# Designs tried in a protein design run: designed miniproteins, single chains. Part 45

Each design is a single chain, and the fold is of that chain. pLDDT is the mean over its residues in the fold that is shown.

## One batch from the design tools (miniprotein)

Design m1549
Fold by ESMFold2-Fast:
Structure m1549 (fold): chain A 60 residues (1-60)
Amino acid sequence: MDAALAALRDELLARGLSEAFAQRLVDVFRAAGTPAETVRAVLADVRAGRLEVTEEPLPA
């Protein structure tokens, strides 16, 4: 498991997003083979408040 993915998950949980949503996002990045540098850039933007993350219900 990439340390950047674990840090992203923890940041999402700290912001009040559900465990299921955070885990799903991590699984998507892992399945897509997302580079660690891209994950770190997303994490930095979330932490800096440049990227707003909202949990929305998925359409059925």
Scores: mean pLDDT 73

Design m1550
Fold by ESMFold2-Fast:
Structure m1550 (fold): chain A 94 residues (1-94)
Amino acid sequence: MKLMPPLTEEDKANMLAKLPELQKEAPVIPQELFDKMAEAIENDDYIELLEVIKEMVETIMKELKKKGLVTPEDEEQYKAYLEKIEELIEKLKK
């Protein structure tokens, strides 16, 4: 498997510009996680970026499940997504 290529300054700027929109769409996610995501992007810390994305997904899932808005199919999809993030983190550590 190929390693993830480093983010360009343009990629970083685009990701950072999307964070306020993501926060507006997902107010359930603490501002602290968006701050960590921005810091990880700015520092080229891809492992931290993936770990923050994982925490955000888990936070959304937990809140949607409390509200009864999550189907069993949705839960399986989110679990598969989290598993893929963990695989990427382990590959980046090697």
Scores: mean pLDDT 73

Design m1551
Fold by ESMFold2-Fast:
Structure m1551 (fold): chain A 110 residues (1-110)
Amino acid sequence: SDEEEYGKELLEGIKEEIEKIKERVRNGESISDEEIEIFVDLLKKVLEEILKNVSPETAIKLFEELIKYLEEVKEEVEKDESVSEEQKEAFTKLLDKLISIIKEYKEKAK
């Protein structure tokens, strides 16, 4: 549907930012607490935009897809022998925080 396509386009931006953070982590770069806060704020704005412009049932479906994507990225990084244990823990903690926020917005859609 047009609503589902619109929501997917918004989430694609979030997925692109996650991929960039993943590559930075793989390169041994640290993500600052300030960058995490900015990204969390961006995520919340995107989720709010979806809830405003997309039906509840479609929003729930899109949020479940995003959660599944983040869980898959988490497993990928946890199995990556090139990433340090400290970087794995930091990135996993970030992904868990994002998943928690998406679950909260999923409950708002009900």
Scores: mean pLDDT 86

Design m1552
Fold by ESMFold2-Fast:
Structure m1552 (fold): chain A 81 residues (1-81)
Amino acid sequence: SMEDVLRPFREAEKALERARSTLTADLPPEEKLKILEDSIATLEALLKEMKANGVPEHTFEFIEKALRETKEIKKEFLEKL
């Protein structure tokens, strides 16, 4: 279905948005780190599934970009501790 085709992109967007909002959230550092690590794990799992399914490279480029951005967010978070 169309929902199944769009699901990985929707989940990637949610993971990235959650990572971005976590930086300004009123949460303890350990909880923020967990959210960032969970977001990275979600994006890595999605990327692995798409590559295993042999989809065209441009199809998962968005998820690769989201993963890179989320990892940069985590790096910046740790550098500010």
Scores: mean pLDDT 81

Design m1553
Fold by ESMFold2-Fast:
Structure m1553 (fold): chain A 95 residues (1-95)
Amino acid sequence: SLEEIYELLNEIEELARKHLDSKTAIEVESTLGMIQLLLWLASTDPSADKEQIAKVIDRLLRQIGEIVDSSDASEEVKREIHELLRRLRELVRSF
């Protein structure tokens, strides 16, 4: 569901804000903001290409994973964020 997707996005934002350096946290937040705009478009525009939007969201979720992996965050924090990203990608595919 869309609500579950938004909840997972918020969990990633909170982990990034708490555990990542300011620059990296801003990069993650900016990417999450783009995902939220795409989800809004997919939910409000009946003519929107939902398949294409889902593919773009998957790419942005992978990009967040790469940003996190390049950070100095602990391995435990990286694992937590990657698990949330994995769940998000599965939900987006069924969207």
Scores: mean pLDDT 88

Design m1554
Fold by ESMFold2-Fast:
Structure m1554 (fold): chain A 64 residues (1-64)
Amino acid sequence: MKTIKGRIQKIDGKNVVFKSLETGEELKVSGTDKVTSTITNRTMTALESAGESLGGDVVIAEIK
């Protein structure tokens, strides 16, 4: 399991494009993968996070 810190940039079908704050690289994660908001400490799916705060919130994503 790999953890990345960044922002969700866009929805791509069933996947979400995530931009790392550390490297600036764009990574594709499954829309069902878990992410945790650094502001609210709430854990949700990447698709749910994209719907609530696309590009705005900083989240920690767990990549399987």
Scores: mean pLDDT 71

Design m1555
Fold by ESMFold2-Fast:
Structure m1555 (fold): chain A 97 residues (1-97)
Amino acid sequence: MTFEEREKILEEQLEQLRKSDPLSRELAETIERLINADEEEEIRELEKELREVYERILLAHEPNPSEAERQAMENAVRLLIEEARRIAERRRREAAE
């Protein structure tokens, strides 16, 4: 799968999240802001907001999450941050050329 195909899949997933519940919409908006952020301070604040939104989603579905569920959430957040940073860096390099 190419980078462009992976980015398109993420964009399609974000669109589906926007059409679902308000927390999923907030998650999608936070991810998109993270992808478009270019200042390190803004990136750090958005990473924090992403974790807070994801935790609210977890608590809405499971009020007493297990350690395994919290660990799965942290892994999912970490992977989303890594993917968003990769897309943001790629877009900045393409815009600079």
Scores: mean pLDDT 74

Design m1556
Fold by ESMFold2-Fast:
Structure m1556 (fold): chain A 82 residues (1-82)
Amino acid sequence: HHHMRRRREAMEAAEKGRIEYYKSLTDEQIETLAKELGIDPETLKSMTPEEFFELDEDRVLKLGDGVTPEQVRALREEIRAA
């Protein structure tokens, strides 16, 4: 078992997946999430991808029904398994 290599690859893949997913979100999707969280959309847009996912990862993932949410879930599972 190569736990260190697997964890590093999983973290890199997850970081890439999160950044790619965040960049794929439309202004409408960000506005919808902001309304659900009760925050200003401009504040949400100014966050880093890490901060954005820390707010509510499940709700963020649900916004991208056209942007491979299965891939993002697979990356999360791989990190937990490592």
Scores: mean pLDDT 61

Design m1557
Fold by ESMFold2-Fast:
Structure m1557 (fold): chain A 93 residues (1-93)
Amino acid sequence: MEEKYKEMQKKVDELVSKLRNALETLERDPEKGQKEIDEVNKEFDKLRKEASKSAEMAKAVKEGIDRMNKLIEEGLKRLSERLAAEQKALEDA
């Protein structure tokens, strides 16, 4: 059981890492980044269905989703701050 939990945590961590990369891509290439985010969301939906048979596995996936939501919120904030800085640079030029 602990080994299956660790495997589930590893899969969740891999998807969180993919989301971080997708958010960085979104800042450089919005179309490509959005596609990568959509792919990560689909993989999380698959993991959620797989994990639904075990409360412990479901908890691991939920914790991963909570981490993803926090990363998205932080990523959107950084993007907003960057766009505001670029706008000011254009106004000062």
Scores: mean pLDDT 75

Design m1558
Fold by ESMFold2-Fast:
Structure m1558 (fold): chain A 55 residues (1-55)
Amino acid sequence: SMQEEQLREQLARLSDEALREEGFALLKSQSVPDAMEKTTALLLERVRAERAARG
């Protein structure tokens, strides 16, 4: 679907390889909307962790 294609493109642009792989795994096991929401939550978690690590 077009939504699945868009999510794949967004995941491919992520520099965090682990997050990218998690996103693709979610896309395979979950519905596209669920995969999008979970991937967004993971991205926000990574951003928060990176900010904390940098100070």
Scores: mean pLDDT 73

Design m1559
Fold by ESMFold2-Fast:
Structure m1559 (fold): chain A 91 residues (1-91)
Amino acid sequence: SLAKQMEEIGDKIAEKAEEGAEEELEKLRNERSAEYARLVAEAQAGDREAQREALELMYEYTKEVMDIAGLSEEDKELLEEIYRKAKEELE
C-alpha cells in the first residue's frame, strides 16, 4: 500500500540519519513510537481516520529526522510531495 511505502521510506531515512545524529533520533523515536504503533494498528483494522493520522505523524516524524540529520531542502520537498499524494489517495 501507499502508506506502507511511505513507512519504508521513513525507516530508510531514519536509518541514514542515525549514522550522523544517533542520540537525538533515538529520543524522538522513543517519544513517538508508541503513538505511531497505535495509529498503525488502527489503520490496519481499516480505520480511515487513523490511516490519515498515522501518515501525518510519520510525515512530521520523518521531517524532524531529516532536519536533525541536516538533509537537503530538495529531499524534504520530495517527502512532502510523497505525503501529499498518499493523503490524496485516502480522501
Scores: mean pLDDT 67

Design m1560
Fold by ESMFold2-Fast:
Structure m1560 (fold): chain A 96 residues (1-96)
Amino acid sequence: RIDELIEDAVKEAKEKMKKNPELIDSVIRETLSALAVELVAQGASFEEIEKAIKRFVDEILKISKELGMYDKAKEAIDKYYPEVLEFARELYEKRK
């Protein structure tokens, strides 16, 4: 289930980035946030949430290199990744 959620999130982000390269910042932010919410909703442990978000980030950076958007994708990830992890931690703690 978690692997499928990550794969679906990566696939959706890739298609949105290809269609609207100018929206890469918002695509990365929205997809990271949606993935975090869904993982918490599925009852994932915080360690599983961190691992899943890191896997998503690693896969998006790889895809962004192939699409010639690495610098913009890395900038968005560096900006939103720590914010989304904190958001996920708050959601996880409220569910406990």
Scores: mean pLDDT 82

Design m1561
Fold by ESMFold2-Fast:
Structure m1561 (fold): chain A 70 residues (1-70)
Amino acid sequence: DEFLEGIKAETERALKAIDDGNLKLAQAEIDSLKTLGEYYIKQHPERKEEIQKALDDSLKKVEEAIKKRL
């Protein structure tokens, strides 16, 4: 699943940046994740619910990781 794998890959990059203490890079990766999710929804509106849920779950994970780091 190319779209869900794309969201997963960006999520992993954001989480790694947080683990590395690079909050500037983490914010950039979070912004990229949001942009990627919006792009996928526009490309495949029939999968909007599935993609939006994956995006929301990913954003929640990175938000929790940032709070834990701070």
Scores: mean pLDDT 81

Design m1562
Fold by ESMFold2-Fast:
Formats: C-alpha cells, structure tokens, sequence
Structure m1562 (fold): chain A 97 residues (1-97)
C-alpha cells in the first residue's frame, strides 16, 4: 500500500514536471531519486515517460487489485475491471516500444 501511495504522488509530480516542460536532466534525476530508474540523459521526453510508465505498471501489477481499489476509495467488486485495465495498459506500452 505505501509504495502505491508514493507512486501516485510521484506520478503527479512527474506529470507536472512534463507539463511545465522540465529539462531532461531534471526528469532523469526525478526518476532516479523517486523510483530508482537509471535513465539516459540523452533520451527523449517520450522515452523518459515510457520508462516511468513501465515502472509504475510493474508496481501496480505487483499489487492486489482489491488493495488498489481500497486506496482509490472504490468498491472492491471492481477487481476484474482493474485487472483488465492493467492488461490493456501493458499491451499499449508493448505496442509503443
């Protein structure tokens, strides 16, 4: 649970940095400090976003759907929908690579 809350906060901060056109060096530093992702400073913003999305998805896939729903304040009966959403997100990321 705590790692998912940290991920949600990091995702919002990373999204804000991208929207505010932060430099690649700042995005790389954020990924390394918050998620432990070693990223190339020469990578495009799109590549850095994909690295974040891959790490985020790995952490979400490693968490029980029921726990994700509880964190979101949503009915745990939607666990099947969470599994389908994560599978669709995985397929989309693999298609972009």
Amino acid sequence: MEKIKELDKAGKEFGDMVHNKAKNEELVKFLEEKLGIKADKSASKEELILRFEEKALELLEGTKPEELLELAGVDKSLAAEVREALAARRAKLEAIK
Scores: mean pLDDT 74

Design m1563
Fold by ESMFold2-Fast:
Structure m1563 (fold): chain A 100 residues (1-100)
Amino acid sequence: SIIEELIDELSEKFPEFNEPPSEELKSKLSKPYISLSEIRELVKSGKITSLEELEELLNQAFDAWLEYYPEDSPMAEYVKLAREEFNKKVEEIKKKLEAS
């Protein structure tokens, strides 16, 4: 499916988010961390069936990750890059679906 391809591409491009944060970062968490691998499992199991559902969950994950990393840290910048790439791919997919 197109949503499975999208999450697989994102996971390959940003492999650092496929696993939970380091033990040090886990100790700083005030809420559950959702990894890209967990989101991929939700897509493959059929719990997420639409692009809109994937977009909502990934934006929630990006917001959570930005709370875990210090401001202006390399990891915080990397989360922002992952979000920009995801949003760009979502827009491209939506345009293709409208054109067909």
Scores: mean pLDDT 75

Design m1564
Fold by ESMFold2-Fast:
Structure m1564 (fold): chain A 93 residues (1-93)
Amino acid sequence: INNDGLAGLVYGSASASLNAAVSTAEKNGDNEGAAKLRKEGVPLINEAADAARKGNYLEAAEKLYELADLVEPYDKGAADNIRDIADSLKKAG
């Protein structure tokens, strides 16, 4: 795929995983955790997608690993999905 397609995949997959973690936090009554995930997670997703669009796949992977670490306390499955995308980008870089 081209860099625009890869950036779209990063944005879509990471956003879905962040939303899953936010949903889990909200279901557990952790509204502060849900707010923190949105506040900190959305910038990381945007930075990762922008890096991927520029062909800087290693930087994109680093931002996704940061996102996975943020998400893991709320949803390990979502964190693992983010890491899988990061690993794919690292292999491409």
Scores: mean pLDDT 86

Design m1565
Fold by ESMFold2-Fast:
Structure m1565 (fold): chain A 91 residues (1-91)
Amino acid sequence: MVEIRVERSYSFEERIARGSATIRTEEGKEFKVEVVLDVETRRVLNPVTSPTQEEVETFGPGLLEEASLLAVEAAQEAAERLLEEERRLNE
């Protein structure tokens, strides 16, 4: 069985939002996608990486694409949470 773990966080000090998705197999093989967004512009700040041939063969292209989408969504949700919290602090 394969599981995907999604995580999100944000930093007020850096004005960034992070989203990640980690694929894990029962054999303990892992693939992690991380997206770092600038909160104001929603631009991706981290380098774009492509999965290796071995990773594509291990996890499959569909699962890798799903993990990438989940990481992007998590980062966007984290950015929205930071802006909402900032609005609450400013009344």
Scores: mean pLDDT 78

Design m1566
Fold by ESMFold2-Fast:
Structure m1566 (fold): chain A 80 residues (1-80)
Amino acid sequence: DKIRELAKETLAGLIAERLGLPPQTADEIGKLLEIPEADSFAKSLVGYTAEELAKLALEHSTNPETIEKGKELLKLVKEK
């Protein structure tokens, strides 16, 4: 599921940015969630849809990679 994969990448980017870390891949999200602040932030987003995560990245992220993943995610959600 491409939407699920991009949602994970967008979430990983948002978590990394929130912690002041470099952009992270979806494969690294498990390591990020071992940090209590990252886990708490991720839990605050549990109710977010893929579209809401994409919009959050576009509105609030300053990281070009996270913004680009958010754009890809939003396009896939709109094609559905």
Scores: mean pLDDT 72

Design m1567
Fold by ESMFold2-Fast:
Structure m1567 (fold): chain A 87 residues (1-87)
Amino acid sequence: KKELADRAIATFERDSAALVAEAEATGDPAAIAAAERFKALVAEEIERVREVAETGSLEETEEAIREATGRLQEEAARLLKVLEEAK
């Protein structure tokens, strides 16, 4: 379960870093602020998945990863909307 969580965390970090870098590259204060908010949310989801992997079952860890993935996809969509508006 730790290996499963570590793989998911690595994926979250990699995918989020690319999107954050794109937002920062715009130089738009609104996009940069949205990227900082997204970074904070990614960190919260990583910590939650890590906690569940340490204390919970394999099934609970898989569910935590699914829930984190869903929430991060929603937050990524919000950041992408800000980027579209900033151009």
Scores: mean pLDDT 81

Design m1568
Fold by ESMFold2-Fast:
Parts: sequence; structure tokens; C-alpha cells
Structure m1568 (fold): chain A 79 residues (1-79)
Amino acid sequence: TIIEVEVEAPTVSVLAALALRAVALSFQGIIDEIKVEGNKVTAKTEVKDDLQKALDAFEDFKKQAESLGAKVSIKVIEK
């Protein structure tokens, strides 16, 4: 299972805050890939065992991003 989140930030400050949040999640082993391009942050992970932990972390990230005025898209791809 692959989870991908894409966040479109309204300002550079929001973009920076969300990029730092994604980096923090990668240090926790929750995110495998982070891409920052223009005003977007894309974070991706391949879930092997603990799908619920990954989903909870991405849902929290989405809520935080939306509270800052960002647009969020989450995709779950089953293997």
C-alpha cells in the first residue's frame, strides 16, 4: 500500500512550515519521500505493516495543512 499526500500552500511561510512538518514525519519513519516544487509539498510512503499509524499521521498532517489555508489531496494506492 502506498499513501501519497499533496499540499498546495497559499504562502511561502505556510509552504516552509508544511515542508518542515513533512521532514519531521520522515525522521519518525512515517514518510519515505518528500518533494517540494513551486508552492506544493508532496509526501509519499510505502506502508508494509502499520497502515493505520501511517493513515493517522497523514490525516493529522492534512488537518494541520488545511488549518493554515492549504489545499490537500490524499491518495491511497493498494498493491
Scores: mean pLDDT 77

Design m1569
Fold by ESMFold2-Fast:
Structure m1569 (fold): chain A 88 residues (1-88)
Amino acid sequence: MTEAEVAARAAETRRRGQEAVAEATALAKTQGIDIGASYGSKQFSALYDEALADTAGRQAMMDEILAAVGQAQAAFRELLAAEAAAAA
């Protein structure tokens, strides 16, 4: 891969990770869950940034981890929708 392709991939991975964290935080807030008491939004962001720095040479592993996080979030959304439908 060219340096430009690597940089573009890294930027996309970071953007997707930030979107996933924001979405999870928003969902927790709608359910009255204080994510700050358990993980903290700042602490979560710091851990995410540390993971990205630690895996700077392991882009494929980072992409796989973010893909797994995305799948887990999708499954969680489906479970919430199923519970809402069952309660109706």
Scores: mean pLDDT 60

Design m1570
Fold by ESMFold2-Fast:
Structure m1570 (fold): chain A 83 residues (1-83)
Amino acid sequence: SRIAKAEAILELIEKALEDEEKLDAYLALLIKGLSELLAELFKDNEEIVKRAKELAERAEKLFEEKSSKEEIEAIKKALQERE
């Protein structure tokens, strides 16, 4: 069923978010977008909407953290290449 597929995708997202070190900012942003899409597609299913929104919030926080780290690393690399 479509609900079972949505639950499987939510399970994969949860596992991906547990391995935060393997996710870059781009993947975190994609996970947020996918979670928001699941909440919209299954808006009549309160459990899926709640779970998807919680995962979207977690992905957004991870995106903010990863973006800051990637910006710092990009600056360090640019400074090393200049010298």
Scores: mean pLDDT 80

Design m1571
Fold by ESMFold2-Fast:
Structure m1571 (fold): chain A 96 residues (1-96)
Amino acid sequence: SALAEELREGFARAPELVLPQSLPTARVAEAIYLATVEGLSVAELRARGFSDEDIRAAAMAGYLARGLPREEAEARAAAMDDAEKIEAMRAAFRAA
């Protein structure tokens, strides 16, 4: 299906993002792809089974891709509202 091809292509790009060792790269990449290509909101990501920790990790990935230190990226992601988290995920996808 077209969706399966797009997901495969999205995962091929997103795995290049710098992520904390404790975070599942494939899960974070899936959240970023769904937010960017499918246009899902944070509420829709939660409905798909993504935790708040997964969503925060996906938002943080954009700052890490831009070269921000992990502690600063985590602090910024924690302070974001849902719309800002989606924008950060979209920025991460563009950077990959």
Scores: mean pLDDT 71

Design m1572
Fold by ESMFold2-Fast:
Structure m1572 (fold): chain A 69 residues (1-69)
Amino acid sequence: SKKKEEIKKKIDELVERGRAAQTPEEMRAILDELDELAKKYPEFVEEILDKRGELLSQFTAEERKAIFA
């Protein structure tokens, strides 16, 4: 459906912004937007969690602590 395509496009856009993120603060904002999408559209929660994990893997353990501090 058109709505499903729009949501997937939004997820992809957030993922691309996340790959460009260089600070914990910037990454936190992107993860918060992904979490909000997962709450509004539970049918995409699995896909969003997968992408969230990929984005977090680009950071060190110390940086991840800073994101969730």
Scores: mean pLDDT 81

Design m1573
Fold by ESMFold2-Fast:
Order: structure tokens, then sequence, then C-alpha cells
Structure m1573 (fold): chain A 61 residues (1-61)
């Protein structure tokens, strides 16, 4: 599901597997709807992997 996909991307960013920009791209790819787009936009603006993880993780709840 969209929320589960965002949670997986958040976990990968938190683990240092994805940069903030990579996490934003992956979120759009996995959840191309409005939720994924808003979450990706916010993650990209934060600019850090840990910050992107927090944003994407909260959006997945």
Amino acid sequence: TDKEALREVALRAAAGELSAEEAAREAIKQTPGPLGRKAADAAAKVGTPHGAAAVLGSASL
C-alpha cells in the first residue's frame, strides 16, 4: 500500500541507504499519488537523509 511503501523508503533513508533526494524520488516512484508527491517534496526540502526519513515516516502513518 502507499503508506507501507513510504515507510520502507523512510527506513532506507534512516539507514543511510538513500540520500534525501534519492528518498524523494523513490517516494514519488512508489506512491505517484498526491500523498507521495507531498511527502517527496517535504523530504527534498529537508535535505538530509535522517530528516527525509522522519518526514516520509510520518506521512506513512
Scores: mean pLDDT 77

Design m1574
Fold by ESMFold2-Fast:
Structure m1574 (fold): chain A 98 residues (1-98)
Amino acid sequence: SLAAREAELAEARAAVAELEAAGADRVRLLNARAGLLAYEARLLLERDRSPEALAEAERLYEEARRLMLEGMRLLGKSEEEIEAMLERFEREWAEAVA
């Protein structure tokens, strides 16, 4: 399971690099980077529950949240849509930390 998750992370990193090299649009890149960072945060917590790992996972998660928010604003999402997405994102994080 963990080895499979690590392979998925490597594949996700390669996919983001390909999007960057291909000159993908800003929103697509922001969404891809946000997803990658959130995945890294969750995988880190699957491997290590130390205070250092929790702090790093929180840092990665907050950066993912920032990129996602920027992407939603660029797409012209309403305040209500942004709030709903943030609630889902925070719920997923709470489940990962529990």
Scores: mean pLDDT 83

Design m1575
Fold by ESMFold2-Fast:
Structure m1575 (fold): chain A 77 residues (1-77)
Amino acid sequence: MNEEEKKALLEAARLFGGLSEETVNAILEGDAEKVTMEQVDVMEAAVRYLYEEGKLKPEAAEYYMEKIREVRRKLEE
């Protein structure tokens, strides 16, 4: 995962739903106890937007979507 793609994700998540860097990192680390389902939804919207705009390569988008799915699974348990 490259630094430019992560920086774009952090900015988009901040603009879409006011997500902090700590919240984004908690989602990427699978730290479900530190995040809400609404915050995960914002991050998914940010990833989809960046992919549609060509700012995330398919491999990066797949990586982030996998992390989002894992956190959702933990929140649903």
Scores: mean pLDDT 83

Design m1576
Fold by ESMFold2-Fast:
Structure m1576 (fold): chain A 75 residues (1-75)
Amino acid sequence: VLPDSADRQARGKARNIIQDVYDFLSGTPVTFDDARDLIRKLADIVGADPQKILNNMSSMQSMGDNIQQLIDQIR
């Protein structure tokens, strides 16, 4: 959940992370660590628990799906 007073600032930060996510989804080479870092950044911005998200991941595909869900929450 984004606080109303920080909405514009949060959107600015989200823009940079969205760019990283688009690079990931467009097939740029990423490692498991890179995907975990993206999820941590996105979870921090939307106020989600990154550990719950990471614990539910069994593959890179699951990581991509969770990143997409977090992006949807930011937009």
Scores: mean pLDDT 59

Design m1577
Fold by ESMFold2-Fast:
Structure m1577 (fold): chain A 90 residues (1-90)
Amino acid sequence: KVPKYKLYEKIAELLKEALELLKGTEEDREKAIELIREASKLMRDDSELSAKLSEIAELAKEDVEKAKEKVEELYKELKEKAEELKKKEE
């Protein structure tokens, strides 16, 4: 059984990688979109977060700058949530 905070940490790392790729070439952008979709699949039990990740992946096709902002926001949100959950297990 994977703790929920560990899953949030994993998703945050995928988003960090995707953010760096979104700053790169067009081929890197395609890789970033796949990473965000992978994160969405990992969060299948969290329908709201999964939907949000899927929406960001679609946004990255139309507006890379907006997608970067949303990835940064979600990365910060997930890091904070992971830290809060981890502290409850201290």
Scores: mean pLDDT 81

Design m1578
Fold by ESMFold2-Fast:
Structure m1578 (fold): chain A 57 residues (1-57)
Amino acid sequence: SSDSFYDSLEDRIRRGDLPPELKDRMLEIIEQSKKNGESVTTLGERLNQLVEEFGRR
C-alpha cells in the first residue's frame, strides 16, 4: 500500500486512547509490515490481536 495509508494508520494509533506500550508495539508492527510488504488484512489481524490482549483504555 501507499505511504499515505500507513501514515493515516499511524496517526489514528497515536491519537487513540491506548497505553503507550501498546502504541509502541503497534507502530513497530506497522513498520515491519511496511518493510515486508504484508497485506492490509494481515496487518489488521496482528493489530487487533494486540489491542485485545492489552485492552483499550
Scores: mean pLDDT 73

Design m1579
Fold by ESMFold2-Fast:
Formats: sequence, C-alpha cells, structure tokens
Structure m1579 (fold): chain A 67 residues (1-67)
Amino acid sequence: MSDEEWQEAIDYLKELAPDEEINSVEELEKYILKIMGVEKLSEEAKEKALKAFFEGIQLERKMREAQ
C-alpha cells in the first residue's frame, strides 16, 4: 500500500468510526485486524484481511460517487 492509500484510509475511518481514535497507520492496522477477527491469526491471514479491507474502501467510494 502506498503512503497516500494509508492516509486516505485513515481519513475515511476517522469519519466513519471517530470513537476508535484512528490517527496513525499502526492504529488503522489494529482496527482492521480487530473488526475482521484476525488479530490473533497468522501473518498471512492478516495481510489478506488488510487487502480485502482496502478493496472494500475502494468499492464503498465508487458506490458513494454513484449516489
């Protein structure tokens, strides 16, 4: 993931989940792994979860632009 993609994801989640106080890449990663239920799984499972989450953000953005 590029630095721009990470920053965009942080900004997106600050709007949707302000109570989680996501202010850094590290906090964003912890949040994603927590909501996907893989925070205690293998490194490979965590990488797959992160990819799926970012794909979800891109889909959500496209759907919002269509409304």
Scores: mean pLDDT 72

Design m1580
Fold by ESMFold2-Fast:
Structure m1580 (fold): chain A 94 residues (1-94)
Amino acid sequence: LDEITEEAIKRIEELLKDNPKLAKGLINAIKALKDELKSETDPQRAISLLEAMTQRMKKEIEEAREEGLISEETAKKLIEVLDEWKARVKEEIK
């Protein structure tokens, strides 16, 4: 979990090098979610938490795109990072 999360964080930092506030927000959200997932003993609750939190992060990315803070291409790549991270985390929860 820690390694796959560090990989996702690095990709987010690279994509949002010109938007440090958004980068910090997403990175903090991912780190907080990782810590909660490590503490969750029920796999179904862990999966539900993962789905809810990643959906919230995707909404923030979409809002940033709509506000013109990031490009459509950057938003797409950020969503891909979150989807890849979510898929890898789900395999560790199972």
Scores: mean pLDDT 83

Design m1581
Fold by ESMFold2-Fast:
Structure m1581 (fold): chain A 77 residues (1-77)
Amino acid sequence: AEKKAEEVLKELEKEFPEIYELMKKAGEKYGWSEEEIKKQTYELAMFRVEQLVSRLPKELQEEVYKRAEELIKEKLE
């Protein structure tokens, strides 16, 4: 159902600022560059996307994964 796809995307949007903040703090601690912080944020966010998408019907997983990846890339621009 489309509603479940929207719930996954909404949860990701809610969690993304927290993931980014966590990676910024880790970057300060480990001396990461801004590019490294963005890369680590992307990787952690995509890991979370995989977990959220796994809750969806198999037929929706690929579509929602692609939409979530695009959303994350736009936020890291």
Scores: mean pLDDT 82

Design m1582
Fold by ESMFold2-Fast:
Order: sequence, then structure tokens, then C-alpha cells
Structure m1582 (fold): chain A 91 residues (1-91)
Amino acid sequence: STIDSFINNILKQLKTDNITKDTLLTAINANPNDAEAHFYLGIINLKEGKYSDAITSLNKAKSLGIDKRLNTLYTQIITIDDLINHAKKKL
């Protein structure tokens, strides 16, 4: 669905940029307030089915002021709250 497409599009971009879970953890260790690093870690954890870890990372990104919105085929906006609620529904 739209959320799965959003997750897959972000993961494709991370792969293109050679960003892995290990590089994100290294970035967070260097800058614990890196909102984007926490956000991308949350996306990777969603894809891996690690929903509790995903919720933790996404809530941290939200607290740091990230608001990532992307248009889909129908001009839908996917928010961080949509991703958190998606993870909660899978628990």
C-alpha cells in the first residue's frame, strides 16, 4: 500500500547512498540529535519487522522535529505519525 511504497522508496534511496544500519548507528553515536538518522533507522527497523525498535527510533526523530512528507501516486502525505501508527498496528 502507500506506506509500504513510501518505506521501499526511502530504502532504495538509502541503498543508492550506501547508507546502512551500521552507518546510521555510527552517525547517531557522533550526533545523538541527528533527526534524519533516527528517522532512517526507524524505516529500516520497520522493513526488518522490528516494530518496537522502529517506534522508539521514529518517536526520537519526531521529538527532534523531523516532518518527512512525500507525495504518492494520489498526492497523499505520509507523516511520521502514520509510520508510528503502522508499526503499532503490527504489534
Scores: mean pLDDT 81

